Designed miniproteins, single chains, continued (6). Designs and how they scored, part 8

Each design is a single chain, and the fold is of that chain. pLDDT is the mean over its residues in the fold that is shown.

## One batch from the design tools (miniprotein)

Design m20263
Fold by ESMFold2-Fast:
Structure m20263 (fold): chain A 61 residues (1-61)
Amino acid sequence: MDELREEGLREVIKGARYEEEGDYKKAAEYYRRAAELFRQAGDDDLAAGAEAKAEEAEKKA
């Protein structure tokens, strides 16, 4: 499931870009998408990390 992991990483990069732009709502959406993709890939640690980033972005929104 390397493709799902790669897609998750791309979503994390998009989330980070929106976070830098101050669009925390969009950042959270992309981080949540990344977490879902990582779960499908079986990468629970990466999924938990992406979820934490989404929660942090939501608090700043």
Scores: mean pLDDT 84

Design m20264
Fold by ESMFold2-Fast:
Structure m20264 (fold): chain A 68 residues (1-68)
Amino acid sequence: NAMEIKKKASEIEQEAVREAAEALRNGDRDAFNQALMRYAKKLLDLGYSLEEVSRTVRRIAEEARRLA
């Protein structure tokens, strides 16, 4: 089960990066922030801690800005 949860978390992170980068390319800061918030909630629902989710959201934001 832990392996399945980690795979799902990785998929969520990849989706979040794509959505966030697209929002930034469109100049939509609200959509960018909403994407980060939605994926943070998904990770929390999978049982990740606030600290782990915070680190992941930071990586998503950084990668999205790099790709935008």
Scores: mean pLDDT 83

Design m20265
Fold by ESMFold2-Fast:
Structure m20265 (fold): chain A 94 residues (1-94)
Amino acid sequence: MLPKTLEEAEEALKEALEELKKLIEEHGRTKEMYEAITYALRATELVEVSKELEEAVEETRELAYNTPEGPLTEEQREAIERVLEISEVILKFV
């Protein structure tokens, strides 16, 4: 379900990033995860978002950078798509 307000989008992205972090810790990092995190980072740079969301994106980026590469699983694809989808919603508030 797509969030309708910036506040809902921020909460949804924080939840999506927590799921992505769990998958990075369990299965390793993928190139696609990096791209999704970079897109989320860009969205939070362009839109005035909470400090908590900025920190969540930075923590997820740092975890991905410091984690060895692993295979791209179906669960990771779904988490990646969710991060990208919610980041697109946030970008609409530019």
Scores: mean pLDDT 83

Design m20266
Fold by ESMFold2-Fast:
Structure m20266 (fold): chain A 65 residues (1-65)
Amino acid sequence: SVTAETAARIILVGTAVETGKAEVRMEGDTMKVVLRDASEEDIELVEEAKRYAEELGVKVEIEIE
């Protein structure tokens, strides 16, 4: 069955692929999204995905480099 973590992972990975500038990884119980050379639009898209993931009970941290 699909867990909240799996659903959140799919949302974040999909968003990362769409931006082309994001890396998604697990750090303990938190999904970390690292954005490099991201535009404001890329950041907004990833933050929207974070909101959906957090509604599913998954912790998400976004790091902008």
Scores: mean pLDDT 75

Design m20267
Fold by ESMFold2-Fast:
Structure m20267 (fold): chain A 74 residues (1-74)
Amino acid sequence: MSMEERKAKSDELVAQGGKLLKEGKPEEAAKLYEQAIKADPDNAAAWAALGKAYDAAGKPEKAKEYFRKAAELS
């Protein structure tokens, strides 16, 4: 896939994960965000979203690591 197609797919997965987070399903949201990162590991939004999911799941130390990764890519 092209770089643009990979980013678009990653962004779509981030949006789907965001809906799961709103439904109170952070573990399921995290799985979609991990797929988003696999599609485009340079997508800072996906790393930030994964951090939010881990924070919501009660894992703030892992959340900090993912937020730092997102900041490094921005």
Scores: mean pLDDT 84

Design m20268
Fold by ESMFold2-Fast:
Structure m20268 (fold): chain A 59 residues (1-59)
Amino acid sequence: GAATGAAAGRAAGRAAGLAGHSPSQSGMYIANAAFDAGADAEGIRAGGAAGLTEGVKTS
């Protein structure tokens, strides 16, 4: 569901941001990881964007 997707996308996005991945490169990684975790596209989009912002800010 959206909440699960947002959490999974956020965690994956944060990790990708910390690793220095760009948003476009991280999008495919986040989608694959989050779908494997049972996330949906809406949650992946929202969580991924938030996670990337957090990761970039922290790095």
Scores: mean pLDDT 59

Design m20269
Fold by ESMFold2-Fast:
Structure m20269 (fold): chain A 69 residues (1-69)
Amino acid sequence: NAQKKADEIAEEEIRGLRESLATAPASQRPAIVVGHVLRAVGKGIELGLPPELIQETVKRILAEADRLE
């Protein structure tokens, strides 16, 4: 199930993002967010996920980053 794989990627990257942003100085936040987005895209491509599901995963990561400010 491609949706479950996309959800797994999103959940893993969001968990890592929350942990990293909890202790990171503001100057490091853009690099941390970009790193998690790039990992999600790479995992999605490797697993053969359709582009729309990869985009959904990226949107979820970015939404969480925005929520955490």
Scores: mean pLDDT 86

Design m20270
Fold by ESMFold2-Fast:
Structure m20270 (fold): chain A 107 residues (1-107)
Amino acid sequence: MKYYVGVAAAKTEDRYIGAAAVADSNGNILAEDVVELPKEQFAGLTDDQALSVTAGLAAARAIEKAGVKPEDIVDGGPESFVRADSLEEARELARKKAIELAKKGPV
């Protein structure tokens, strides 16, 4: 069975936020996670680099919670996360992206 990971990231004044959701092939959400990291951890990096790292951590945690094998994961490709403006929006967009990827199926 294939599993789909939707990822979103947001930037606040003092934090980077990553959110991820794992869906099955029917679009059912199996696991979700959110990571908040202080901007000081990313001193000297671009916002895009910091958002990518934070999003990746959320994805890794959500996959672990789902208990699925890495070889069964279908990621979003080169644009791995959706940009959001808040933690709540990031959660919503991550969930929506996971469902959209599940409906599309594997490449």
Scores: mean pLDDT 79

Design m20271
Fold by ESMFold2-Fast:
Structure m20271 (fold): chain A 89 residues (1-89)
Amino acid sequence: SLQEEVDEGVADIVRAVGNLALKRGDFDGAIKLYEKALELATPETRPEVLLNLGRAYDAKGDREKAIRYYEEAVKLGHPEAPAELERLR
């Protein structure tokens, strides 16, 4: 639908801005943006958003939350998530 197409585009933008915040060291800003992206996520985009949340929490030093998000990304089939999870265990 048109609404689904708009939501997909907005989710991509929010995720990209979250990635920029993470690169700049704004971990709390990145987390907030990725949480918004997760609300807009489709089954196809959800694993990537969960991986990004894991990376943001890892960068912030919240290992427990990073592991939980990486585990969800693994469960949903993200190809990079197993290596990130193994690095923290």
Scores: mean pLDDT 81

Design m20272
Fold by ESMFold2-Fast:
Structure m20272 (fold): chain A 83 residues (1-83)
Amino acid sequence: ADEYLAKGNEYLKEKDYDLAIYYYQLALQEEPDNVEALVNLGKAALKGKNYRLAVEAYTRALELEPDNEEARKNLEEAKEKLK
C-alpha cells in the first residue's frame, strides 16, 4: 500500500496523471478506505481531465472523512467540469 501510494505521489508531482491514477488505484486495491489515496486519485483524475473518476474518488473520500475541505472544494470543481 505505502509503495503504491508513494509511486502515485511521485507521478502526480511529475504531472504524469495516467501513471499517478494507475498507482493510486493499486493502493486502493490493497486499502480501499485510504483517504489520502482517494484524495490524490481525485487530484490526478481532475488534472488529467478524467472528471467522472475525480467525482467518484472525492465522493468516496468525503463518505469516509466528511470534513475534508480539500476533497469538498475539488469535488465541486470536478462537478463543474462534467458539463
Scores: mean pLDDT 87

Design m20273
Fold by ESMFold2-Fast:
Structure m20273 (fold): chain A 71 residues (1-71)
Amino acid sequence: DLLTEYARYFAEKARQLVAEGKSLEEIYAELMKDVERLAKERGLSPEEVKLLRSIAKMTVKGLAEGEARRA
């Protein structure tokens, strides 16, 4: 399942970056770099690249909402 694989990958990456003390903006930038790298390495279609960007954005949004709920 492509969606599950990429969602898990970005969630794990975001978790590592949070543990390193990265800001939400820095996490977003790193995930977007990963999208560009994966698109080039795997020869992804424009539609697949849009999907990956969406998953990365949703990952960051989930982190931001989590922080808002703790406040």
Scores: mean pLDDT 79

Design m20274
Fold by ESMFold2-Fast:
Structure m20274 (fold): chain A 67 residues (1-67)
Amino acid sequence: KVAEFRRLVAEVTELIKQLEPYNPEVVEKIRELLRKAAEAFNSGDYDRAIELLREAVELAKKALEEL
């Protein structure tokens, strides 16, 4: 759903800002997942878009735990 998608995008964006000064390489990977999620959303595959965003959030959280 659109609300869930927007919430996850906001969460990932905030995590990217936290990570960018410490791990730009993982930030680039997270941005790639965001790009794929946007493509899936625009194609009407909302389940895939949400799944990709959840993957991005998980990757970002794990990277922050390793700091």
Scores: mean pLDDT 81

Design m20275
Fold by ESMFold2-Fast:
Structure m20275 (fold): chain A 93 residues (1-93)
Amino acid sequence: MEEKKKEIEKQREEIRARVQALLDGLGVTPESRERLLATVDELIDAAIKGEEKEATVELQTRDGRTVTVKIKAYKDAEGKIVLEIEISGGPPG
């Protein structure tokens, strides 16, 4: 049990790091960043319990744009936590 708990916490940290890097790249406001990270934690907790949940979050960027992020979290066949992220309103090109 302890090794599985450590593996899950490592997966959570890796997922959070990926989400934070994505948000930094999008230039989101601190308030939007905190909201998305809280949603990610809730979805990971649900996935750990064997639930499959999704959420859609609207984020504000520092440039005054709105970015819509759809997040889905679940356990795969190997018992790993998978986070799928779909973004609309991407970075200025």
Scores: mean pLDDT 78

Design m20276
Fold by ESMFold2-Fast:
Structure m20276 (fold): chain A 81 residues (1-81)
Amino acid sequence: RPAAFAEEMIASLKHLLSTEPLSEEEKKLLEEYIKQLEELLREAREAEENGDEARLEEISQRLLALGQKLQKDLSAIFKKE
């Protein structure tokens, strides 16, 4: 489940990078988020394969916190209108 959540976030950010007119600074910011999400995705997949429920809960909390920070940054980027 956390792996699927991370995959969805990564896909959404990659879509924004390919479709939206972003500044170089904004692109770098989103690329940094993608890198962090890919690391968490790797950890989540390993935990899911091993049935490590405690690790999955920890990763889920980290993903939620990162997602909240990302939403704040995305709101700042897309407040042009």
Scores: mean pLDDT 79

Design m20277
Fold by ESMFold2-Fast:
Structure m20277 (fold): chain A 82 residues (1-82)
Amino acid sequence: MMELEILASLAAMVLGILKANKLLSEEALERLRELMDRLREAVRAGDVEAAKEALREMARLLEEAGDLEGARILRELLENLE
């Protein structure tokens, strides 16, 4: 479970860096924040499936927003989680 906590922290850190480097819409930022909160809660609960779902939704959201690099990074994290 500590490994999942580290991955969740890494995902949040990566998202922060991506936001700083790219202009995300306010709507996309709000949705990413909600998904990050869900990811952190899932990791804290030890719910691997919920954590994976949150990461998939984050990747999809970034892709829809045009942040293809961010989506790839999150998918890589998801693959490590599987």
Scores: mean pLDDT 69

Design m20278
Fold by ESMFold2-Fast:
Structure m20278 (fold): chain A 73 residues (1-73)
Amino acid sequence: RSELLSLSPLQQAVLRELYSRHPEAVSARELAEALRVSQSTVSRALRELVEKGLVEERDGRYRLTEKGLEIAS
């Protein structure tokens, strides 16, 4: 999908990791460890993905929305 290609490499990696763990909600720290980047870097990417409606945040944990699942698949 064109939407996936419009995302940064880090945003694409975050979506892929969340897709592999779906429907489990994952913390920014767990994603940072999995992707080998800083927690602040991941938190910024997550915020951008939440704004795009591809990721949802609840109680400091993140998972794909229906739209995010369709784009990541």
Scores: mean pLDDT 83

Design m20279
Fold by ESMFold2-Fast:
Structure m20279 (fold): chain A 67 residues (1-67)
Amino acid sequence: MSEEEIEELVEEIKELIREKGEVPLEEIAKMLQGLSVEDVERILRKLVEEGVITEEEAAAIYLKVAG
């Protein structure tokens, strides 16, 4: 996945969180379904680095997608 595609998904996830007022772990996991483990990790890392989600929320999403 390109850096542009990763940035677009990060922005879509931010918008989803803003609209719901909470972190919808299952819906975010569905958005990331079918992506490579590396791409999922990159997206979740960016969300944590930007303060959008916690490391615990990122781990929960990762387990729903990759585990």
Scores: mean pLDDT 81

Design m20280
Fold by ESMFold2-Fast:
Structure m20280 (fold): chain A 76 residues (1-76)
Amino acid sequence: MALERAVDGIAASTDPFERDVWLAFALIHATILKLAGDKEGLRRAAEVFREGAQRSTDPDVRADLEALAKDLEAAA
């Protein structure tokens, strides 16, 4: 999925600009899922963000991805 690739990009990126670009892409996908009311999609997206957080070496990136996962779970 494109979302999984975006999260992998966030986790792998060491450049803050590249991370922000991938993060923006992931946020757009999350927003589309929320607007569509796709509860199963939201749950799957939250799981992808949690896996990305576990792969991240940057604690700030990890916290951001975990926060996004919680937000998506709350919307589902």
Scores: mean pLDDT 74

Design m20281
Fold by ESMFold2-Fast:
Structure m20281 (fold): chain A 55 residues (1-55)
Amino acid sequence: SKAELERELERKLAEADRLAAQAAASTDPEERRRLIFEEAGLTLEAMLLFIEIKS
């Protein structure tokens, strides 16, 4: 349902924000790179969900 997709979108955005905060706090370049890539993936998934919700 649309409501379920909207809840999934909110969860993915919240997780992306958490990963961004962890990346900013990390002093390890490899860990930062990994967290940034994970954040980017979640952001892309969120954008795809947004398009689906609007369709």
Scores: mean pLDDT 87

Design m20282
Fold by ESMFold2-Fast:
Structure m20282 (fold): chain A 85 residues (1-85)
Amino acid sequence: MEVTGAEMLQMAREAIEKYNVPYSGSLTEADIKLQDELLEALRAAGPEKSTVRELIEEFVKKAKEQNLSGAAVLNAVSEWYSARR
């Protein structure tokens, strides 16, 4: 479980790097909405690694398309990870 959270953070970082999603110094309302949507989706998806990886990549792509911050994705993953500890 601890390893799974760390792996999710790594998956998120790798996807953000792959899609060149910027890190904003301030989160907008749209960034917070994306963060909340990803967190809810992660809670619903359960702990299956391939499903979680695909979900993270999907939301990173969505962040890129909407010019949102990679920080929103990392915050969602970190919040889910903290809740599982």
Scores: mean pLDDT 77

Design m20283
Fold by ESMFold2-Fast:
Formats: sequence, structure tokens, C-alpha cells
Structure m20283 (fold): chain A 75 residues (1-75)
Amino acid sequence: MEIDYDNAAATLLIALGNVDMKKGDYEGAIETYELAIERYPDSPLVPEAYRNLAEAYEKLGDTEKAEEWRKKAES
């Protein structure tokens, strides 16, 4: 059984971003989620990252970027 290291790495990055969201570090969460999407775009966790990016941008007052990421999550 092959170990999917890319999926494991994506999972860890999403988890780190989720920790930043819980702490209210929305800028840190954005950087971590964007890194996960850039490095592991085919991960099944990418839609979750899009939703969390939308929420992080909304919390920072960037409504335009928040809406763009929400639309990506719905695709």
C-alpha cells in the first residue's frame, strides 16, 4: 500500500491553518491555506481550505476576496 505523502502533508498544512483560525491569527491561516493549495492542488482537502480562506478574509474585512474563495469552494 503506497503512502500518499502529498495527502499527509496537505492534511498537516490544513490542520495548522485551522489552528491559526481558532487562535484568531487570520493572516497566518491565509498564508498556510494558500501554501497548501499551491503545493497540493489535487488534495481532497482543498475545498475545505477554500471555505476557511473565505472566512479568514471575511474576518479581516476583505469581502471581495472572501466571496472569490467561497465561489471556488462551491466548484
Scores: mean pLDDT 80

Design m20284
Fold by ESMFold2-Fast:
Structure m20284 (fold): chain A 62 residues (1-62)
Amino acid sequence: MSMEEAVRELIRLAEEYIERKDYEKAVRTAQFALDLAERHGLPQELIDRAQELLEKAKELLA
């Protein structure tokens, strides 16, 4: 699995956690996806998606 594929899968998983109202897992998963995307210089689209998802999950957790 490529790093891009791994990050896309983590984004999908974080979205599923939000749908299930498991906001703590959604935050952790989105943070991990964002960190990987930034560290590996992945496309800005993926960085933006992970960041938006992280912000959404944090808002729902608060």
Scores: mean pLDDT 85

Design m20285
Fold by ESMFold2-Fast:
Structure m20285 (fold): chain A 99 residues (1-99)
Amino acid sequence: SLQDEVNKLLLEFYRFLFEILDKVKASPEDVARLVGLVLRAVGHILDGDIAGVKEALEAATELVKEAVKKHASKEEAERLSKEAEEKLAETVARLEALA
């Protein structure tokens, strides 16, 4: 179903972001903040607010970019930030195609 495809896509996106946080050994606080943004996206899905889902995905991406800047080398932070931005763009495009 459409809901199953959306859930699968969002799970893939968030797993990718959590893997980045794990790779850079981000703090438990940064991990908890990302969990909060996952719950925010779920709230927007329940409300049928696709714009709110997109904003939550963008906020999650920015949180991960800030976490990698704190914990990784400059070169690794630049690479991981780019990977996160590319995953965001792919996820948003696929969500818009499902609407």
Scores: mean pLDDT 86

Design m20286
Fold by ESMFold2-Fast:
Structure m20286 (fold): chain A 70 residues (1-70)
Amino acid sequence: MVEEARRLLAEAERLLESDPERATELAVKALELLGVRVSEEEAKEHGGETLITAARLVIRHREAPDRFTA
């Protein structure tokens, strides 16, 4: 659920400074809830901040209106 993913991302952001590894885990879980697979290698390469940003973009895309606008 998008709402659950948003909650996980909020927690991940709070943990970025104190526990970056846990922040990365929460961001990966948020992406998985959104249907995005993230490998352990990709998680290590990108890091928590990048994964949080990616998940936010996925949420925005999922919530975008699916119709033509001028």
Scores: mean pLDDT 74

Design m20287
Fold by ESMFold2-Fast:
Structure m20287 (fold): chain A 74 residues (1-74)
Amino acid sequence: SLEELEKLYKEISEIAQEIVENGSSEQKIEALRLMSEAQDILKEAKKTGDYEKAKKELEKIKERLLEMLRQQKE
């Protein structure tokens, strides 16, 4: 659903913000790139109604951001 996508996007934004605040220069650039990609995915889903495809793509972005966040803690 659109509500699930918006929730997922909010989670992505929060994780990306943590990386931007505490990450290396390279991690900050990657986090901003992934956040921009997530915005485009959400916009496209709202236009096409293909929420299943968008959810899959956003979940992949979230996993990538969470991996970067784990690497910061170690």
Scores: mean pLDDT 83

Design m20288
Fold by ESMFold2-Fast:
Structure m20288 (fold): chain A 64 residues (1-64)
Amino acid sequence: HMERVEVDVRGKSLSEAVEAALKAARPGTHLVLRIDESLADKAEELVAEIRKRYPGVKVTVEVV
């Protein structure tokens, strides 16, 4: 029942990644964020900020 939407946020700051994710978020969406190693340490914070601002979205993170 969830549409998968991939968002590439490699090379972005945490705040830029959050904004890009929120722009792509839709009701019933499974949001997949592509991050690089520079955001890996902040992956939990990234997911938490997105869910705080959009509680209905499912978020997973892929390090590439």
Scores: mean pLDDT 79

Design m20289
Fold by ESMFold2-Fast:
Formats: structure tokens, sequence, C-alpha cells
Structure m20289 (fold): chain A 81 residues (1-81)
């Protein structure tokens, strides 16, 4: 539920920050920023779901967190090249 979304979003944000540290191209920088913003959005949705007990919002936060994690992984791969 919400706790899993928080965990995945925090992991995505950590990877996005690492990608930003390594990034030397505009493309890698832009993707890392996009991943970070998506992760932050997922964190806020997950916290709201936790506060309200809204299971649908928790599911949406989890999907957003998983998307952010994929973007962060892609950003990190680009940054390492």
Amino acid sequence: GAEEAIRKAEEALKLAREALKLAKTREAINLAIAAALKAIGALFLAELAKKTGDEKLAEEALRDAEEALELAKEALELAKK
C-alpha cells in the first residue's frame, strides 16, 4: 500500500540524485530531474493516502513511484555513459 509507494519513491529519488551527480549531458540532466519530480509527486500522494486511508490513492501513488523508479534507472544509465 502507501508504505511500499513511499519506499519505492524514496529509492527513485536516491537514484535520480545519483544520476544528477554523474550527468554531463542535457539529456541525462533533464531525465534525472523528471525522475526526481515524479518521485516527489508519488511521495506526496502516498503520504496523503496514508493520512486519509484512501486505497485507490495508495495504488495511484504506487504506480507513480514505480514509473519514477524506471525513469531514475534510465537516467542513471544515461549518466554513466
Scores: mean pLDDT 87

Design m20290
Fold by ESMFold2-Fast:
Structure m20290 (fold): chain A 111 residues (1-111)
Amino acid sequence: DREAEVQRKIEEILAKARELAEETAERIKEIFENLEPEEQLKALRELAEEVFERLEEIFREQGVTDDPALLATQVALRAEIGRLLAQVIRGEITPDEALERFNAFLDRLLA
């Protein structure tokens, strides 16, 4: 069943994205707790680059260009991660609030 295979791949992508988000939230907390303000911005930039690189690897493993639903999921995940990272970097939300919002977003994608 092609639709069931695509759904399984989406579920695997979302599970790995959740793990990446949890790891990222903890690393952002460590940056804010342990570094001076000048070093925080550099560390956050490097972390953001690493997060998007790891996200691309997750998508590559699942063959996202083979199906419109997989590609749409990739586009949506990139947009939401970028939006939440920007809000955390600006101090508008905490890393834990961003993680909670991201998990709620993932739950909506599975529905």
Scores: mean pLDDT 85

Design m20291
Fold by ESMFold2-Fast:
Structure m20291 (fold): chain A 75 residues (1-75)
Amino acid sequence: VPKLSPLERDVLLALYAFGPLTARQLARLLGVSQSAVSRALRRLEAKGLVERIEGPRPLYRLTPAGRELAERLLA
């Protein structure tokens, strides 16, 4: 199991519950700064748990590995 900070865990579970979200939407949902969310997203991408979707507003979504981990965290 990869080591997750509390914010990394919250980001992972938010993406599991609500689907693809922007960093700003995650920051608003979790009540944290966008810079803190962006740092957590970069760490989750480095772990292969989240991927970035390019577009007019970049979206983040769970990889298959990220989805599996989110399901384990909810058990």
Scores: mean pLDDT 85

Design m20293
Fold by ESMFold2-Fast:
Structure m20293 (fold): chain A 62 residues (1-62)
Amino acid sequence: FKPGDIVQAKEDIPKLLPTSLELKKGDLVEVLRVVNENWVLARNLKTGEEGYVPASKLEKVE
């Protein structure tokens, strides 16, 4: 992933950390920053909330 990518949740993602996003399968997010291989900082396009998401639980939208 790279900043500006629109990606979707592969599965429901619970709020794992105080600073993480809670997402439902199919929710669209914009990648704001790739933190490391395991985490991205993203914005939920439906709610406008920003937070960390496990990169392994996201996939690119064609």
Scores: mean pLDDT 78

Design m20294
Fold by ESMFold2-Fast:
Structure m20294 (fold): chain A 56 residues (1-56)
Amino acid sequence: SMEQALAAGEAARRAAEAAGARGEDVIKSQNGGMTLGAAGLSPEQAAALARASALS
C-alpha cells in the first residue's frame, strides 16, 4: 500500500543517515561480510529497506 511504501521509504532514509553517522561501524561491518546497505541496521530497518527496494 502507499502507506506501507511511505513508511518503508522513511525507515530507509533514516537508516541511511544513521549508517552515515557511523562510518567506522559501516566499514567494520563490511569487513565482517555484511552488506553496506544493511550495516548497523536493526532487523526491522533491514526488512524495511528490503521492502522499499521491492516496491521501487
Scores: mean pLDDT 55

Design m20295
Fold by ESMFold2-Fast:
Structure m20295 (fold): chain A 96 residues (1-96)
Amino acid sequence: MPNARGRELFRRLMELAAQLTMIAADLSVAKKANVDAPELLKELQEALDKAQEYINKAEAALQAGDYESAEEYLKKAEEAIKKAKEKLKELKKAIE
């Protein structure tokens, strides 16, 4: 039977990856719209890059069966995605 902890961590990974994809899509739309907020665009991109790095590390840890490291990396990815969401909200306000 699949390990229950492994399934839960994989579910969290998939949810974070989906959130990352959605925020990245919104950032792409903002860049194409020529939004004049270079600092917010940079900070949002940096937060997304950090989230992707931690998601990749969490996936590698899960594949190795290292659930403790996977959980730590998922927590760091969650923090990076939270920062990206905050920057995206600021960006949306800047164009209104």
Scores: mean pLDDT 85

Design m20296
Fold by ESMFold2-Fast:
Structure m20296 (fold): chain A 72 residues (1-72)
Amino acid sequence: MIDEIAERVSEITGVDPEEIRKILEEALAKGLTPEQIAIRVANFLLEEKGVTIDQASAAAAEVYRAVRAWEA
């Protein structure tokens, strides 16, 4: 599941799915909420990878949707 989310975010942003997976694993290990995980991914994309706001927003929405689906 994490790999699937990482691949989706990579498709949206062009960022390496391995880097996205690492951020997702760290956030999940800390017990962060879906909102907190989505914000962390968006901040990583904007601040470290220089993606557009539109790409970061789309990626964050995908992360939030997918993580919430795991908890349902």
Scores: mean pLDDT 82

Design m20297
Fold by ESMFold2-Fast:
Structure m20297 (fold): chain A 77 residues (1-77)
Amino acid sequence: SAANIERLARALLEAVKASDASPETVKQAEDHYQATLDAIAAGDLEAAKLHLTRLTNIAKQVLSDEELDAVLAAVAP
């Protein structure tokens, strides 16, 4: 659902911002987070999932597997 995509995108962005990621990497995460929200507002769930995938890939580069798993567990139903 759109609400689940938004929650996951927010959790991923906050995890990236809390990490040792460079300001440039944080900005890339913020840009994909905003693009995810814009796509949801437009009703384009395919675009929202694409931007969420990009944000997830950024998180995978800066978070450990354990940190990423903790983020995903926190937003699970």
Scores: mean pLDDT 86

Design m20298
Fold by ESMFold2-Fast:
Structure m20298 (fold): chain A 101 residues (1-101)
Amino acid sequence: SKLVLTEKQAQSILDTAENHADELIESLKFFANSEKAKEEAREIAKYTLEKIEKESKNKEEKAIIASAGIRAMARLLNKEELDEIIKLEKERLKLAKELLK
C-alpha cells in the first residue's frame, strides 16, 4: 500500500506544519487544562502533548503530531487510533518533503 500525494496536498501539509505548529500546540494545552472539555478529549490532548515532547524531532513533526491529536479529540478516538494517525501523518510529511525537492 503506497501512499500517493498530489503536489498541492504535499504543499498544504508543509504549509500547515510550518505556520500552525505553535497554534495547534496551544489548542492542545487549552483542552488538556479545560474543565469544560470531555474527559476523553482531555486525555487525548495530554497524551498528544507527551508524544510531541518525546517523539518530535523538528517543528514540522510537532505540527503533524498536534494536528493528529486535534483530529483524534474531534472524533473521540483512543490512544491506539491516535498512534496510527501519527504514523500515517509522519509518512505523509516524509513523502511531501521528497515530492517537493
Scores: mean pLDDT 76

